# Ledger of designs, part 81: designed miniproteins, single chains, continued (3)

Each design is a single chain, and the fold is of that chain. pLDDT is the mean over its residues in the fold that is shown.

## One batch from the design tools (miniprotein)

Design m10796
Fold by ESMFold2-Fast:
Structure m10796 (fold): chain A 94 residues (1-94)
Amino acid sequence: SALEELLAEMLEILREFLEEAAKASPDELDGLRERALARMRELVERSGLSPEQQAEFIAWAEYVLTRARLALDAGRDPAEVLAEIERDVAAMLA
């Protein structure tokens, strides 16, 4: 579905963020997060979803990027963080 395709593309942006974050110094992480959020926002705005649905997906993008950033600050493995978020998304869609 269009929603599943949107979520898959947002997860790909998250994966790229986590891969870049793994190579970055801590002082670069805020800039990487802002870039990832901007990409996710653009994707949602191009989706053709209603304004209400767009707001929900943007809120989820902010939530998931904040969650990933906090996990990285805590020293967690980027690959484990991604796998955890992917499992949560799969459970949400079931």
Scores: mean pLDDT 85

Design m10797
Fold by ESMFold2-Fast:
Structure m10797 (fold): chain A 95 residues (1-95)
Amino acid sequence: MELTSEEILELVRQQLEELRREGTEEALENALLVAIEAMYTALRRKDYSTLDEIIALVKENVPKEKILKILDERISKASPENLPYLEEIKKRIEK
């Protein structure tokens, strides 16, 4: 059973709501890891509209510098097959 684009967006919204409630660094890291996996899923599906919506949601709630820090850590642990997708996500966030 595959998550729809709307279900992926709702999952990201729920994690950002949790972050706003908790206000901790741990909640921030967890929300960003979920958002990055959601972005990766959208990009693999070539669903650029959903990808851009997730990026916009994350940028509205989290400073760019914190997003890039967690993304760079995820990139450092990525397989060669996954690396190009994560690098594309980074380029879109840096704009």
Scores: mean pLDDT 84

Design m10798
Fold by ESMFold2-Fast:
Structure m10798 (fold): chain A 73 residues (1-73)
Amino acid sequence: SSHVERLLNDPDSLTEEARRAFEQGDLERARELAERAVAIDPTNSDALTVLGDVLDALGDRERAAAYRARAAA
């Protein structure tokens, strides 16, 4: 399988790329990648944490708090 195909279907790979995008300040890309990771595995604590951090940085504090709470469970 291609790296692109693996990235789009693997929640761990998506979470890793989302974190890199977030660290680089690419908040829209980080959100897209983290949302895909959570869609594939809604219980992935790392994916939920990254999505929460990205949403908070984008000003969506209510959704950020909800995802952070899920990550801590």
Scores: mean pLDDT 82

Design m10799
Fold by ESMFold2-Fast:
Structure m10799 (fold): chain A 66 residues (1-66)
Amino acid sequence: AVDLYLRIASRDSGLSLAEVRAILDLFRAGRHEEARALARERMAKRGLSEEQAEGVFRGLETIARL
């Protein structure tokens, strides 16, 4: 289940699965601000808009709570 959500997040963000997993690991470690900063930095470098980045970040936060 989680693996399918990771693939969706990777596709929607343009991030690699390794990058998505790194962000989720920070969330699970309680390092939420670092997770947010890393996600924003990586998505901005991929040319994503702030609106697209917010949507992806919200999805990653939901996955981390599963």
Scores: mean pLDDT 74

Design m10800
Fold by ESMFold2-Fast:
Structure m10800 (fold): chain A 91 residues (1-91)
Amino acid sequence: ESEELLEALERLRRQFEEALKTLTPEQQAELEAYLAGYPEELRVPVGAALVAALLNPEAMDLEEAKAQLDRQVEEAVNSEETKEVLEKIKE
């Protein structure tokens, strides 16, 4: 059972698509280059989090946001819960 998580991923995808409209083409290209290092299944949630940081630069810069996301994604990917969800998405 992963209905809540699938709903959260769908909501994150919509938020990510909407947020991309507020970024410059240069920022979008930089985001895509960063996301190229991640599995496709994680690009939307990671992208959504990074865009949130880009829209709030007073809290942290983009490089700090990337470093923090790298750590959070690495922890999430290694969790039992995330591994189960990734298997369902991949299949």
Scores: mean pLDDT 65

Design m10801
Fold by ESMFold2-Fast:
Structure m10801 (fold): chain A 63 residues (1-63)
Amino acid sequence: AKAAAEAALKAALEFLKNLPANTKVPQAKIDEIKAAVLAYIEANYDEMPEKEKKEYEEALAQE
């Protein structure tokens, strides 16, 4: 559902925002965030601004 995907993405972004200094994000957590972004995009693709679509494409390109 769109609401669930949006909530997951928001939670992932809040996690990154509130990380303590010198905290490295594990690869597993990065993969989880990418999955949340993908789910959000698939649920809202037709309604997404072009800027957000580009950010998503750039994030996928930066492995």
Scores: mean pLDDT 67

Design m10802
Fold by ESMFold2-Fast:
Formats: structure tokens, sequence, C-alpha cells
Structure m10802 (fold): chain A 69 residues (1-69)
């Protein structure tokens, strides 16, 4: 489904962001966290309200991590 594709993409972007931080690539980490937030927001749009709220919270967390770098 589209929702599962967005979730998988968001999770992959978070993993890439964490790997970039381990490598000292702060700019790469910021971009990947923002990418994860975008995918989670898309997943939220395709989800029921309760499930969508969970993905919006994941998006906010990813965006906050990008802003703190």
Amino acid sequence: SKTKSYIKAGEAALKIAEKNLELGDVDGAIMSYRTAARYYREAAKESDPKTGKIFLEKAEEAEKKAEEL
C-alpha cells in the first residue's frame, strides 16, 4: 500500500540520518531527518486519524532532531 511505502521510506531515512551522524556528516543527517519527516507526514495523510497522529508525532520528532543539529 502507499501508506506502507511511505512508512518504510521514513524509517529508511531515519536510519540514514543516524548513520550520517555517526560519520560526522551533520548536513547529510539534517537532510535525511527532514526527508523522514516528509514521508511520515505523507503516511499520516493516508492513515486513519488515530494512526495518522502517531506518524505526525514521528514527523515532529524527526524535524526536531534536524533543527537541533
Scores: mean pLDDT 86

Design m10803
Fold by ESMFold2-Fast:
Structure m10803 (fold): chain A 84 residues (1-84)
Amino acid sequence: SVDTAVRVARDLWAAWQRATGRSTLSRAEARRLIRDTFTRAGLDVSDATVTRRVDAYFARTGRSTLSRDEFLQLVRFMARDHLS
């Protein structure tokens, strides 16, 4: 479910932040953390789809990093899209 994916994303963000001490994800870190989120949530989202969606977000926004709120919104959007 979307709610399961978002809960897993919050848990993985917290673990990543504890390990790194950082508050923003690089593009490569965003791809890895979103992929890990969907794997743990039991959603069959391909690596190619994750890469395409993350890269499109960075290209569209002109951002070099992803905040916690942006990460959680992207997970929610992709989970909804996958489940519809």
Scores: mean pLDDT 86

Design m10804
Fold by ESMFold2-Fast:
Structure m10804 (fold): chain A 70 residues (1-70)
Amino acid sequence: SVEGQLALEQATGLINQGRYQDAIDFLKKVLPYLPDQFIPDAYRQMSIAYRKLGRFDDSQYWDQLSQQAS
């Protein structure tokens, strides 16, 4: 859906701005409403944002979920 694509673009924008915690909070809020096709990408963005914060255990968790959801 267009809405799902726009949500992922918003999260990418927050990450590009260095707003990693805001990206995580936003992704957690939109995850229940995302179509299944966008869930692996959302999990991937969660993993990236956690890695940028130095939260490597959280990053690995979401990376594994992204791979399983694909």
Scores: mean pLDDT 88

Design m10805
Fold by ESMFold2-Fast:
Structure m10805 (fold): chain A 97 residues (1-97)
Amino acid sequence: SPLFEKGMEYLEKGDIEKAAEYFAEYLKKHPNDRSLEVRIAAYVLALIAGYEKYAAKLFTQLIIDGVSYEEINRIDYLVKPRKELEKYKPLLDELFG
């Protein structure tokens, strides 16, 4: 998805706010999708929003799905939680419960 690709691009550039916007828009367009790409986007957004318990749950699911520890560690390294981006927590609750 172009939105997912842009989210990852901004994440790698360190533009956490734009990364969050693209991942949030991507998730809004895929509300009933539970594919690996959607779960990765939700994981990144949970980390950005500081939603620690939800990120931990998604981490476990990603490992079970066969995502490498190296890839997850790369995501964790790139993400910096932002208090102003906690506004995305309700979106994650709505889409994933």
Scores: mean pLDDT 83

Design m10806
Fold by ESMFold2-Fast:
Structure m10806 (fold): chain A 98 residues (1-98)
Amino acid sequence: MTLEDLRRRMREAGFSEEEIERRIEEARLQQALAKLAEESEEVRKFLEELEEMILNGEPLSKIEEKIREFERKYGKPEFAELARRTVRLIYERLKEAA
């Protein structure tokens, strides 16, 4: 399914424009992170660590601290910001679904 198809189907299902844009943004951010992981072994390993932390129910503050530590060590601010935005969207979605 394309992002355009996803947007259309969510709109047809009665989701708000805010919810639709949030879902589309999450999908775009995940695609961008996957591309960066192909370019950097450190990014790939770090994303795997973040995924495990999310699956284990670690608090958002702990995950954001890990991202800040990674940014400090490897000097990848664009990646760190992308990761922070993605994790925040995931946690907001999980809170709303609970």
Scores: mean pLDDT 80

Design m10807
Fold by ESMFold2-Fast:
Structure m10807 (fold): chain A 73 residues (1-73)
Amino acid sequence: SSSERVIARAQEEVRRFVERLLAEGASPEEALRKARDAANAMAPTVAAASGVSEEEVLRAMVEAARETIERAL
């Protein structure tokens, strides 16, 4: 669905952001904090575009960040 594509795109952007931070020497804790800040800033726009709640899209983006960090360790 269009909602799923919007959320998947946001998750991909968060994943790439985390990968860049880790490549630049950020700690896992620092990468997660910065990803959470970015996700919070993006959440209203992603929610409006997807039709999904801000809480749900924020959770999806933070989950993508955590999974990316876990794979890098």
Scores: mean pLDDT 88

Design m10808
Fold by ESMFold2-Fast:
Structure m10808 (fold): chain A 85 residues (1-85)
Amino acid sequence: SIDDQKSQLLQSITALLSISTQNIDRANSQGNSSLVSQGNSIRDNILSLQSQVQNSTTQSQVDDVQRQIDSLRSQLSSVQSQIDN
């Protein structure tokens, strides 16, 4: 059901917020203002998706949010790689 999909998307968003916060904290500890800025931008986009999930009423809207989550996962992986190097 759409409600089950929305629940799964909200769980994904919660996980991404946790990862984003950890990445921002690590970037801050390194004094890397560029990575902090990138992390904050990604976090703000993740928070925006939470609202989009709550307002989703169609399969198309749910699919669009899933695609945005996949994109944000890729962006977080990139930031994490930069922090680790």
Scores: mean pLDDT 88

Design m10809
Fold by ESMFold2-Fast:
Structure m10809 (fold): chain A 81 residues (1-81)
Amino acid sequence: KEAREKAIEYLEKAAEAAKNGDFDAARRYAAEAMRHSMELDDEVREKVLELVNKANTALLNGDGDAAAEYFEKAAELLKEA
């Protein structure tokens, strides 16, 4: 319960940082979200990891808007699980 709430919070913070062009903050928040996601069920964790990997690829390409969208999708997935 607490791990899921924190993973959602950090993913939403990562999305905002990515939208603001703060890619270093976005990566740090994404790493914290993944740390908390390790306490979740394997299937949920794998789906979140897939979306976070896509977001990190978008950050490497300088696409903060695409990265934010993937982080937001990961947060929504956790809210629905």
Scores: mean pLDDT 83

Design m10810
Fold by ESMFold2-Fast:
Structure m10810 (fold): chain A 80 residues (1-80)
Amino acid sequence: MTAEEQMRRLDEFLEKAREKGASRLEVRITPDGKLVLTAYNEKGEEILRLEIDLSLLTPEQRNEILSKIGDLMHELQEKE
């Protein structure tokens, strides 16, 4: 999987999370350097999961990913 494919998968994940009404996002980094994103609904059920290999990304791309994740997390916290 290319860096471009990883970035596209992130954008698709974020869009689907918004469309499906995700209430919470979990971010985890595995010992092997993968970023795991899990979206949950208001009932605590897992609705979406994405795994990104950070070793295939530049520092700038990693910062972009973290920024996009942070933006969604902020949006979800402000929804009442």
Scores: mean pLDDT 79

Design m10811
Fold by ESMFold2-Fast:
Structure m10811 (fold): chain A 85 residues (1-85)
Amino acid sequence: SAAELAAMEAELSDRFGALADEILARGRAAGLPEEQRAELMNELSRRQQELLDRIRAENLSRAEFEALAAEKIAELRARADKLLA
């Protein structure tokens, strides 16, 4: 339904917002250059938009949404970890 879609979009936005805050804080603490922090934020924004497009295009169940969101957030954390090492 439209209400379920709106809820998934809002939850995705909240989760990616929290991830952005986490990655930026970690990057600053690690002394990561501003250019590399900007690159991470651009990647996060692109991935968030890709997920929004997928959620809108597919009739995802709650379980499918949760699994997909967890997978993509884990992938972004792993990418950030490589840059912060």
Scores: mean pLDDT 84

Design m10812
Fold by ESMFold2-Fast:
Structure m10812 (fold): chain A 94 residues (1-94)
Amino acid sequence: AQAERDALLAEEQALDDEYNKKIEEVVSKIPDPELREAILKSPYNKELIDEALEATEDPQVRKNLEEIKKIVDERSKHLTELRARRQALVDAAR
């Protein structure tokens, strides 16, 4: 059923929009404009976030980076759940 595939694609798009907005809100609190740009260009790059956490001595920046890392982890869990639902639909077609 095409309608079921379209609904799941719409859920994935809505999920990306929601998590991108959450990350953008936290990133806006970071005072370093170069770090903000780097994260906004690659918000799901955990290596970049971990390297920034090791480099920063500012406790507020550290807190903001840890919050971004938490958002990235929550998105990964949500995507795993959506992909499991999609796989169940494929399996049910047999």
Scores: mean pLDDT 78

Design m10813
Fold by ESMFold2-Fast:
Structure m10813 (fold): chain A 93 residues (1-93)
Amino acid sequence: MSVEEEVESMSIDERLEKLKELAEQYLKATDPEERARLLYEMLTIAGEILKKGSKEAVEEAIKILEQLREAETDPVAKLLLDSLIKEMREKLA
């Protein structure tokens, strides 16, 4: 099953928990390929929370992504996180 298909079958609470778990793994990961994979999975899950989640779920996802962005040193990863956070915040407006 693809990450997208797996995430679509999950509850919003399960998606938020998985996003937190992936964020913790990402902060511990030192391998660039593993970091890229984890980032892709997190972006996929956050995107599904944006589409199907409540305002509260979207706000929690934004908090997780903002913490990752603050810890991130890679310019490309920062740009991707900033773009997603902006899109999620626009949905809340």
Scores: mean pLDDT 78

Design m10814
Fold by ESMFold2-Fast:
Structure m10814 (fold): chain A 64 residues (1-64)
Amino acid sequence: STVQGTVTGVDPPSKEIKVGDTVLINEKTKMAVNEKTGLIGRVVSPTTVEFIADGELKKLTVEL
């Protein structure tokens, strides 16, 4: 199933992904999608997602 989350932190800071962005998390596949950009990321924990943005790995904290 897919769950909607809100980005609460981005490390290191990003130009492509912002705090307040919506991410769609597929709990079965452990995939996440940033709704605004369509970038695909990986679910690391229930509150953490990793994306490649601005050419580097970004660690996002999310609230479901």
Scores: mean pLDDT 84

Design m10815
Fold by ESMFold2-Fast:
Structure m10815 (fold): chain A 58 residues (1-58)
Amino acid sequence: MASVESLVELANAGDVLPLEYLAQFSTLPDAKEIVREALERANLSEEQRRRLEALLEK
């Protein structure tokens, strides 16, 4: 898995796919926590935040 810092950096650059992939397909509890932490730290659009939050609820 990528570190939270790397995921935040990619998301801030406009590449949210790694976070979406982790939220959609990972069943690991720590992976969900990593995505939540990245959501708090990353400067995301409202649409991107809503999408990631919806994926985490799955």
Scores: mean pLDDT 73

Design m10816
Fold by ESMFold2-Fast:
Structure m10816 (fold): chain A 96 residues (1-96)
Amino acid sequence: SMREQELLARAEEIERRVKELVKRAKELMKNSEDQELIKKLTIVLFRLIAASGSVFLAKRIIRNGGDIELAERLVRDAERLVKEVEEEIKKLEELL
């Protein structure tokens, strides 16, 4: 359906954004000896893993003809989490 295609496109966009944010977080960790900054970046990486898990589950639900409303909630929650993480990475980049 068109709704399934829309949710899959949104999930793919989240996956692309997660990859970029993981790269940025790892680069900040590589270029810093600040243990508090490294700790915060580690938490950021775990939050990005959680977002990836949510979209993976959403894609699985869609492919299996499951609960589309649940898939939409998972995508929406992952979008919110990615946005929050992006803002946090931006703030941490400003400390350098």
Scores: mean pLDDT 88

Design m10817
Fold by ESMFold2-Fast:
Structure m10817 (fold): chain A 98 residues (1-98)
Amino acid sequence: MKEIIKEFFQALKDGDQEKISEALKKLAESVGMDPDELWEKIMQGVADRVPDDETAIEMLDKFSKGDLEAARIVGEVLAEVLGLDLEEVLKIVEEVLG
């Protein structure tokens, strides 16, 4: 799991759309979830953490471009959705994108 999360954030840093999709699929499969379901949960979790839908869209756009602050928010959502340790996920985000 930790290695797949690192692959996901590394693919985001590199702007590699194919590797992002592959890592997302691996993350979803690791918890018995469809990639589309995982992506919907990520989008909803980001929306729940920001004041409005416009801010959520902005954060997801920044995240897709490897923005560290946006990646931390998505990392928090991933930790919650995947049942992972928050501090460990945030450490991976910082090590890859920081």
Scores: mean pLDDT 80

Design m10818
Fold by ESMFold2-Fast:
Structure m10818 (fold): chain A 112 residues (1-112)
Amino acid sequence: MTLELRLEAEGGRARLRFETGSSVADAQEAIEEAKRRAKETGVGEAEVGETRVEAEGEGPRIESFTIESKEFELSDEDVARNGLMAMMRELGLGLEEAARRLAEAAARAAAA
């Protein structure tokens, strides 16, 4: 099963759209690298394995980022955890709200 992770947000308070699919280690490394570059230049892009991440920010804040990866398995708890941590850190969401939105997005991705 192939899914794509895409996170879009407006200042951490907007409607959040989330689609999930990635490899564990590649997704985490690509997220951190793209985030670091975006905080310095306004736009950061990183590729690790089959995972591609693009992030946009202004100064020390990330406004949006997109993560694309193929060959994700829905049972991969590390991918779910990494998505949760990204939502909490970059969007300022609490654990409970981030977990709810990740679960909802994963359910929708599985139905597609």
Scores: mean pLDDT 48

Design m10819
Fold by ESMFold2-Fast:
Structure m10819 (fold): chain A 70 residues (1-70)
Amino acid sequence: SAEIAKLQAELAKDPNNSVAWLRLGLALARQGKDEEAIAYFQKSIDISEDDILKGIALIALGVIKTVMKN
């Protein structure tokens, strides 16, 4: 999607943007690409120093792992 392409371009400029990694994971999850979403949520967690952002990513990761997508 156009949103995914924009997020990928933003990450090419700033690979330490944990918010962009989280948003990319959410966009992929909406497309049912759960394994890719999980990888990007993990990337967001690994590079984030913000406990709130890390908490949000961990919740999103847990939801994706628990709820199967069609």
Scores: mean pLDDT 80

Design m10820
Fold by ESMFold2-Fast:
Parts: structure tokens; C-alpha cells; sequence
Structure m10820 (fold): chain A 77 residues (1-77)
């Protein structure tokens, strides 16, 4: 399922992503710039933090969104 920008921001904060970065990622997501949002997350928070976000998204049932993030993580390795 596709997550809203607000739900994504909450997941980012729960994963320990800084508020400023969570807001920037959420803003890109709200603009429909989904891959840019996840690239920014991986680039600035790092792979381990992005993997924690993917795990939280999977736990909450946002499987499609988590898969997109895992694809971005794989491309960054």
C-alpha cells in the first residue's frame, strides 16, 4: 500500500531520522517525487537508518512503499 506523506514522516521519526530530514523527505513525497525522497533519506541518514524505516513500513503493512525503499537501498550499495 502507498503511504501518505504524514504517515511516512511519522515512520521516519520513529526510526530515529532527524526532524529536519524527515520533513524534507516528507515534502518530496508530497510532491510525488517518491524516488528522490528515498534517495535523500539513504544519502543523508545512511543505509542502516533507511533499513529501519523499511522494517517499520513492512510492520505497518505498507509493503509496496517498503519495497520501493529497499530497491533504493540496493541501488546505493
Amino acid sequence: MTISAEELKRALLAAGVPEELAQEVGDLWAQGRLFDAFKLLVQRAGIEAAERVAELLEKEGFLETARMLRDVIAAAK
Scores: mean pLDDT 84

Design m10821
Fold by ESMFold2-Fast:
Structure m10821 (fold): chain A 96 residues (1-96)
Amino acid sequence: MEEVEKRREQLRQEIRSILEKNKDKPADEVLAELAKKLGITPEQVKAWIKERVERLLRLGYVTPEEAERLLNPKTAQDILDLLERYEKVEEEIRKK
């Protein structure tokens, strides 16, 4: 379990680094780069985003309008916004 947690944290840092370096690039290009780096398909990355956005919407941390924006990211910055919002929510849940 400790190795799985370390690998998860490494993947999170790699994802964040790629997104931060490519903030102004189109989301589709950055998602393809992330998919290649992670050894998965772009469709799997999009499914991951959808799952996270749906969870945030269910818990009331985003509005339906924000959820639509996050489900259809235009740039890498939109994906970064999703990750930052999700991390903040996870921290708040852990404190309760």
Scores: mean pLDDT 74

Design m10822
Fold by ESMFold2-Fast:
Structure m10822 (fold): chain A 84 residues (1-84)
Amino acid sequence: MENGYKGGKGAAEGVKQSRVDEALQKGIEGANGDYGTGGPAVGAAISALEGKRDQGIAVFTAGGLASGNPEAGLGAGQGAVDTM
């Protein structure tokens, strides 16, 4: 099952990443553009978010269910990702 989980998870993350990354990228670039910073800072932020996207989305989704418990949300996110 490990290979199946990794394959399915990777494919689902790839599809979701394209839309989430676009929204985050535009917001961050717009703000940083005004200060003459964009490329390196945004690139680093996107790379970090790319690795933590599942946790971010999980916390946001579970936040409505367990408001005030970020760690509980992260735990639920890990379980949700594992079921992909």
Scores: mean pLDDT 42

Design m10823
Fold by ESMFold2-Fast:
Structure m10823 (fold): chain A 78 residues (1-78)
Amino acid sequence: MEAIRQSVEELLDKAKKIVSDEEGKELERGGEDVLALGLRYGALVSPSMDPETSKRTLLQGRRAHEELRRRELEARRR
């Protein structure tokens, strides 16, 4: 798990260098949540993954987290 977390952090750093400043700040803000979701997809820990795929996976993870949060809020609202 520790090795996977470090790999995800490295991919996150690479993604920040590739994406625009705005996207980079979004990744930084949601880093912890995006890291957790990224591990589920396994894409961020692939050593053969290209930078473009890493960026999409990070953004997808953040969107998935937002979707899960919205589902939880709807469930709690009754």
Scores: mean pLDDT 55

Design m10824
Fold by ESMFold2-Fast:
Structure m10824 (fold): chain A 86 residues (1-86)
Amino acid sequence: MSKEEQDAIESEVKKAFKKTPLEKIGPVGGIDLGELRKIGNSDLSTAEKLAKITQLMIDRTSLGGVSDTDLNAVERIKKLWNSVAE
């Protein structure tokens, strides 16, 4: 992933996790930005947004085209999902 792509993805994740400490997520990549924007712009709860974003990260990781940064972000998102899901 390029730095610009990672920055864009992180921005969309930040919008979805408005009240979540993003410092624990770190940089993310290998995710469909269009789907992230759709989730971020929805009126879903934080827990529902986390579930959808986690699924997208898992799907992208499973299909390949991911970096160690993406894998670490997926692990952090899974932990975050378990800690803040309502």
Scores: mean pLDDT 54

Design m10825
Fold by ESMFold2-Fast:
Structure m10825 (fold): chain A 95 residues (1-95)
Amino acid sequence: MELTPEQVIEMYAAAKIHAEGLKLLGQELSAKAQENLKKLEEQAKKYVESSEEAKKLYEEKMKEAEELIEFIREALEQGLSSEEIEELLEKRLAE
């Protein structure tokens, strides 16, 4: 299945959030997930280099990802469990 540039950028942002979230929890990302993250990053960068619209979307999605990663980090520093953080993220995605 061929993904659009927009879909690749969105999938990369989601994968980056997941990878950084696992690192903050002291967990290792699986080899398959690491390979998928690398492939998505390479594809997203290719689109960013070829399209100004893709570059704007990439910058927007990376900012959103950075803000969400920072939220997870702050929640962990406040002593919230991984389960409580997952519930808060699920609630935020539903709103």
Scores: mean pLDDT 78

Design m10826
Fold by ESMFold2-Fast:
Structure m10826 (fold): chain A 65 residues (1-65)
Amino acid sequence: PTEELIEKAAKALEKEFGIPKDVAKAIIKQLSTFSEEGIKNGVEQMKKSGMSEENAKLVEEAALS
């Protein structure tokens, strides 16, 4: 995964949910180990749990990068 995209997504998650940036980066890196379908499914579940569409896109782009 691209470090710049991970950094951007992690900052967005920190702002929206108050998740520490290092924890957010770890979550995105873990998600990036899944298949493309697994990543998309994970992001869909995050949206159902209250994540904004904008931040969901950032997380998906970072994990797929």
Scores: mean pLDDT 81

Design m10827
Fold by ESMFold2-Fast:
Structure m10827 (fold): chain A 68 residues (1-68)
Amino acid sequence: ASPEEVREAAEPLLSPEALERLLELMTRRGMSVEQALLALYLEGVISPEQATAVARAVAERRAARAAA
């Protein structure tokens, strides 16, 4: 998923600080959204529930784009 799609999906689910760290891991470190979410969870920045919610929201946005 693009960083813009991830921003849109994650914005209501994460704090602004967690969202910025997620996008930094994706853009500067070249991590996938799944890898970045795992890294944030291991660092204690997000809960497992937040990681699951963001992953699902990103998947739903990817599906919606494919269906349009």
Scores: mean pLDDT 80

Design m10828
Fold by ESMFold2-Fast:
Structure m10828 (fold): chain A 81 residues (1-81)
Amino acid sequence: SEFKRLLRDAIGETIEAISDYMRGKRNRMEKLIDNAVKLAEQAGELAPWARSLVEDAVNAAKQEDLGSARKLLRQALEDVE
């Protein structure tokens, strides 16, 4: 339950970082990548599928498909709960 809470919090922080980037706060991108890496490591311990989903979201964000990135992360959040 502790790891699920940390994973959920990390997903939430990453969604907020993407939202800030979409509002023109581009300096949040580095924080988004760092949070996604930490999330992927935590997800790998709990659910390998969640790690893959986070990696796909990071790749979408790098291609500036931020809507898809947020959708994938929100799906991961729902699946952890």
Scores: mean pLDDT 63

Design m10829
Fold by ESMFold2-Fast:
Parts: structure tokens; sequence; C-alpha cells
Structure m10829 (fold): chain A 80 residues (1-80)
């Protein structure tokens, strides 16, 4: 299968967390999360980039998916 895009990774992780918090996880949500999680686990540089991005998003309260995707691309360039 094609690797997930940066936008797909960000959207999938946010959707999973929001659905989990609401108690409305579907099998499709779990499958999408598992696929993205496995991809990040197999790519340690991208996993570190995401961890750094998530910390920055939390610290700065960033809600815009486009800004999150831009930060993830910047961090991925540092850890690749």
Amino acid sequence: AAPPSVEEIVATLRAFLEAAAAGRLTDADLAAWERVSEYLAANPGLRRAWDATAAEVEARRIADPAEIAALFREEAARYS
C-alpha cells in the first residue's frame, strides 16, 4: 500500500483522539489509527518528528491542521 501522507497522518491521529474521547470509535477508525501507528513505528525518524510536533501543538495550543502538517514536515526534515 502507498505510505500515508502527512495530512493523512495528522487527520487520522486527531480524528482517533477525538472519537476516543467521545466514546464513538468505529472499526474503521481503529484500522486507520493502527495503519498510521504501524507506519510511524516502522519509521523512527518520522515517529520522533511526530512526537516533537505533538509537543509543540500541545505547548502552543495549535488547532489548525494545516499548521500542524507544516510543523510535522519541518520536524521530519530534521529527523530524516
Scores: mean pLDDT 74

Design m10830
Fold by ESMFold2-Fast:
Structure m10830 (fold): chain A 85 residues (1-85)
Amino acid sequence: MEAVEKELEKKNEAFLKELEPKVKEALNTSGGKGEKLKAEIGKEALDKGVALALEYAKANGISEDELLARIGVPEAQAKVRAALA
């Protein structure tokens, strides 16, 4: 269990590093292009977050119901349900 938490933490750190240059680009881009980049980053963050949650559940033998209960974000819960359907 501890090993899975560390693995999830490492993947989360890698994901944040991957998003950092995109966030910087969005902040440096004015107007409609900046809004599009922010929306794109938001979608990527949600998709990667769901993927990490599914890997964590698989590694720990967590049921779909328990995974959904641990995810407090309705949009992320909807994505998890869609991925498992």
Scores: mean pLDDT 67

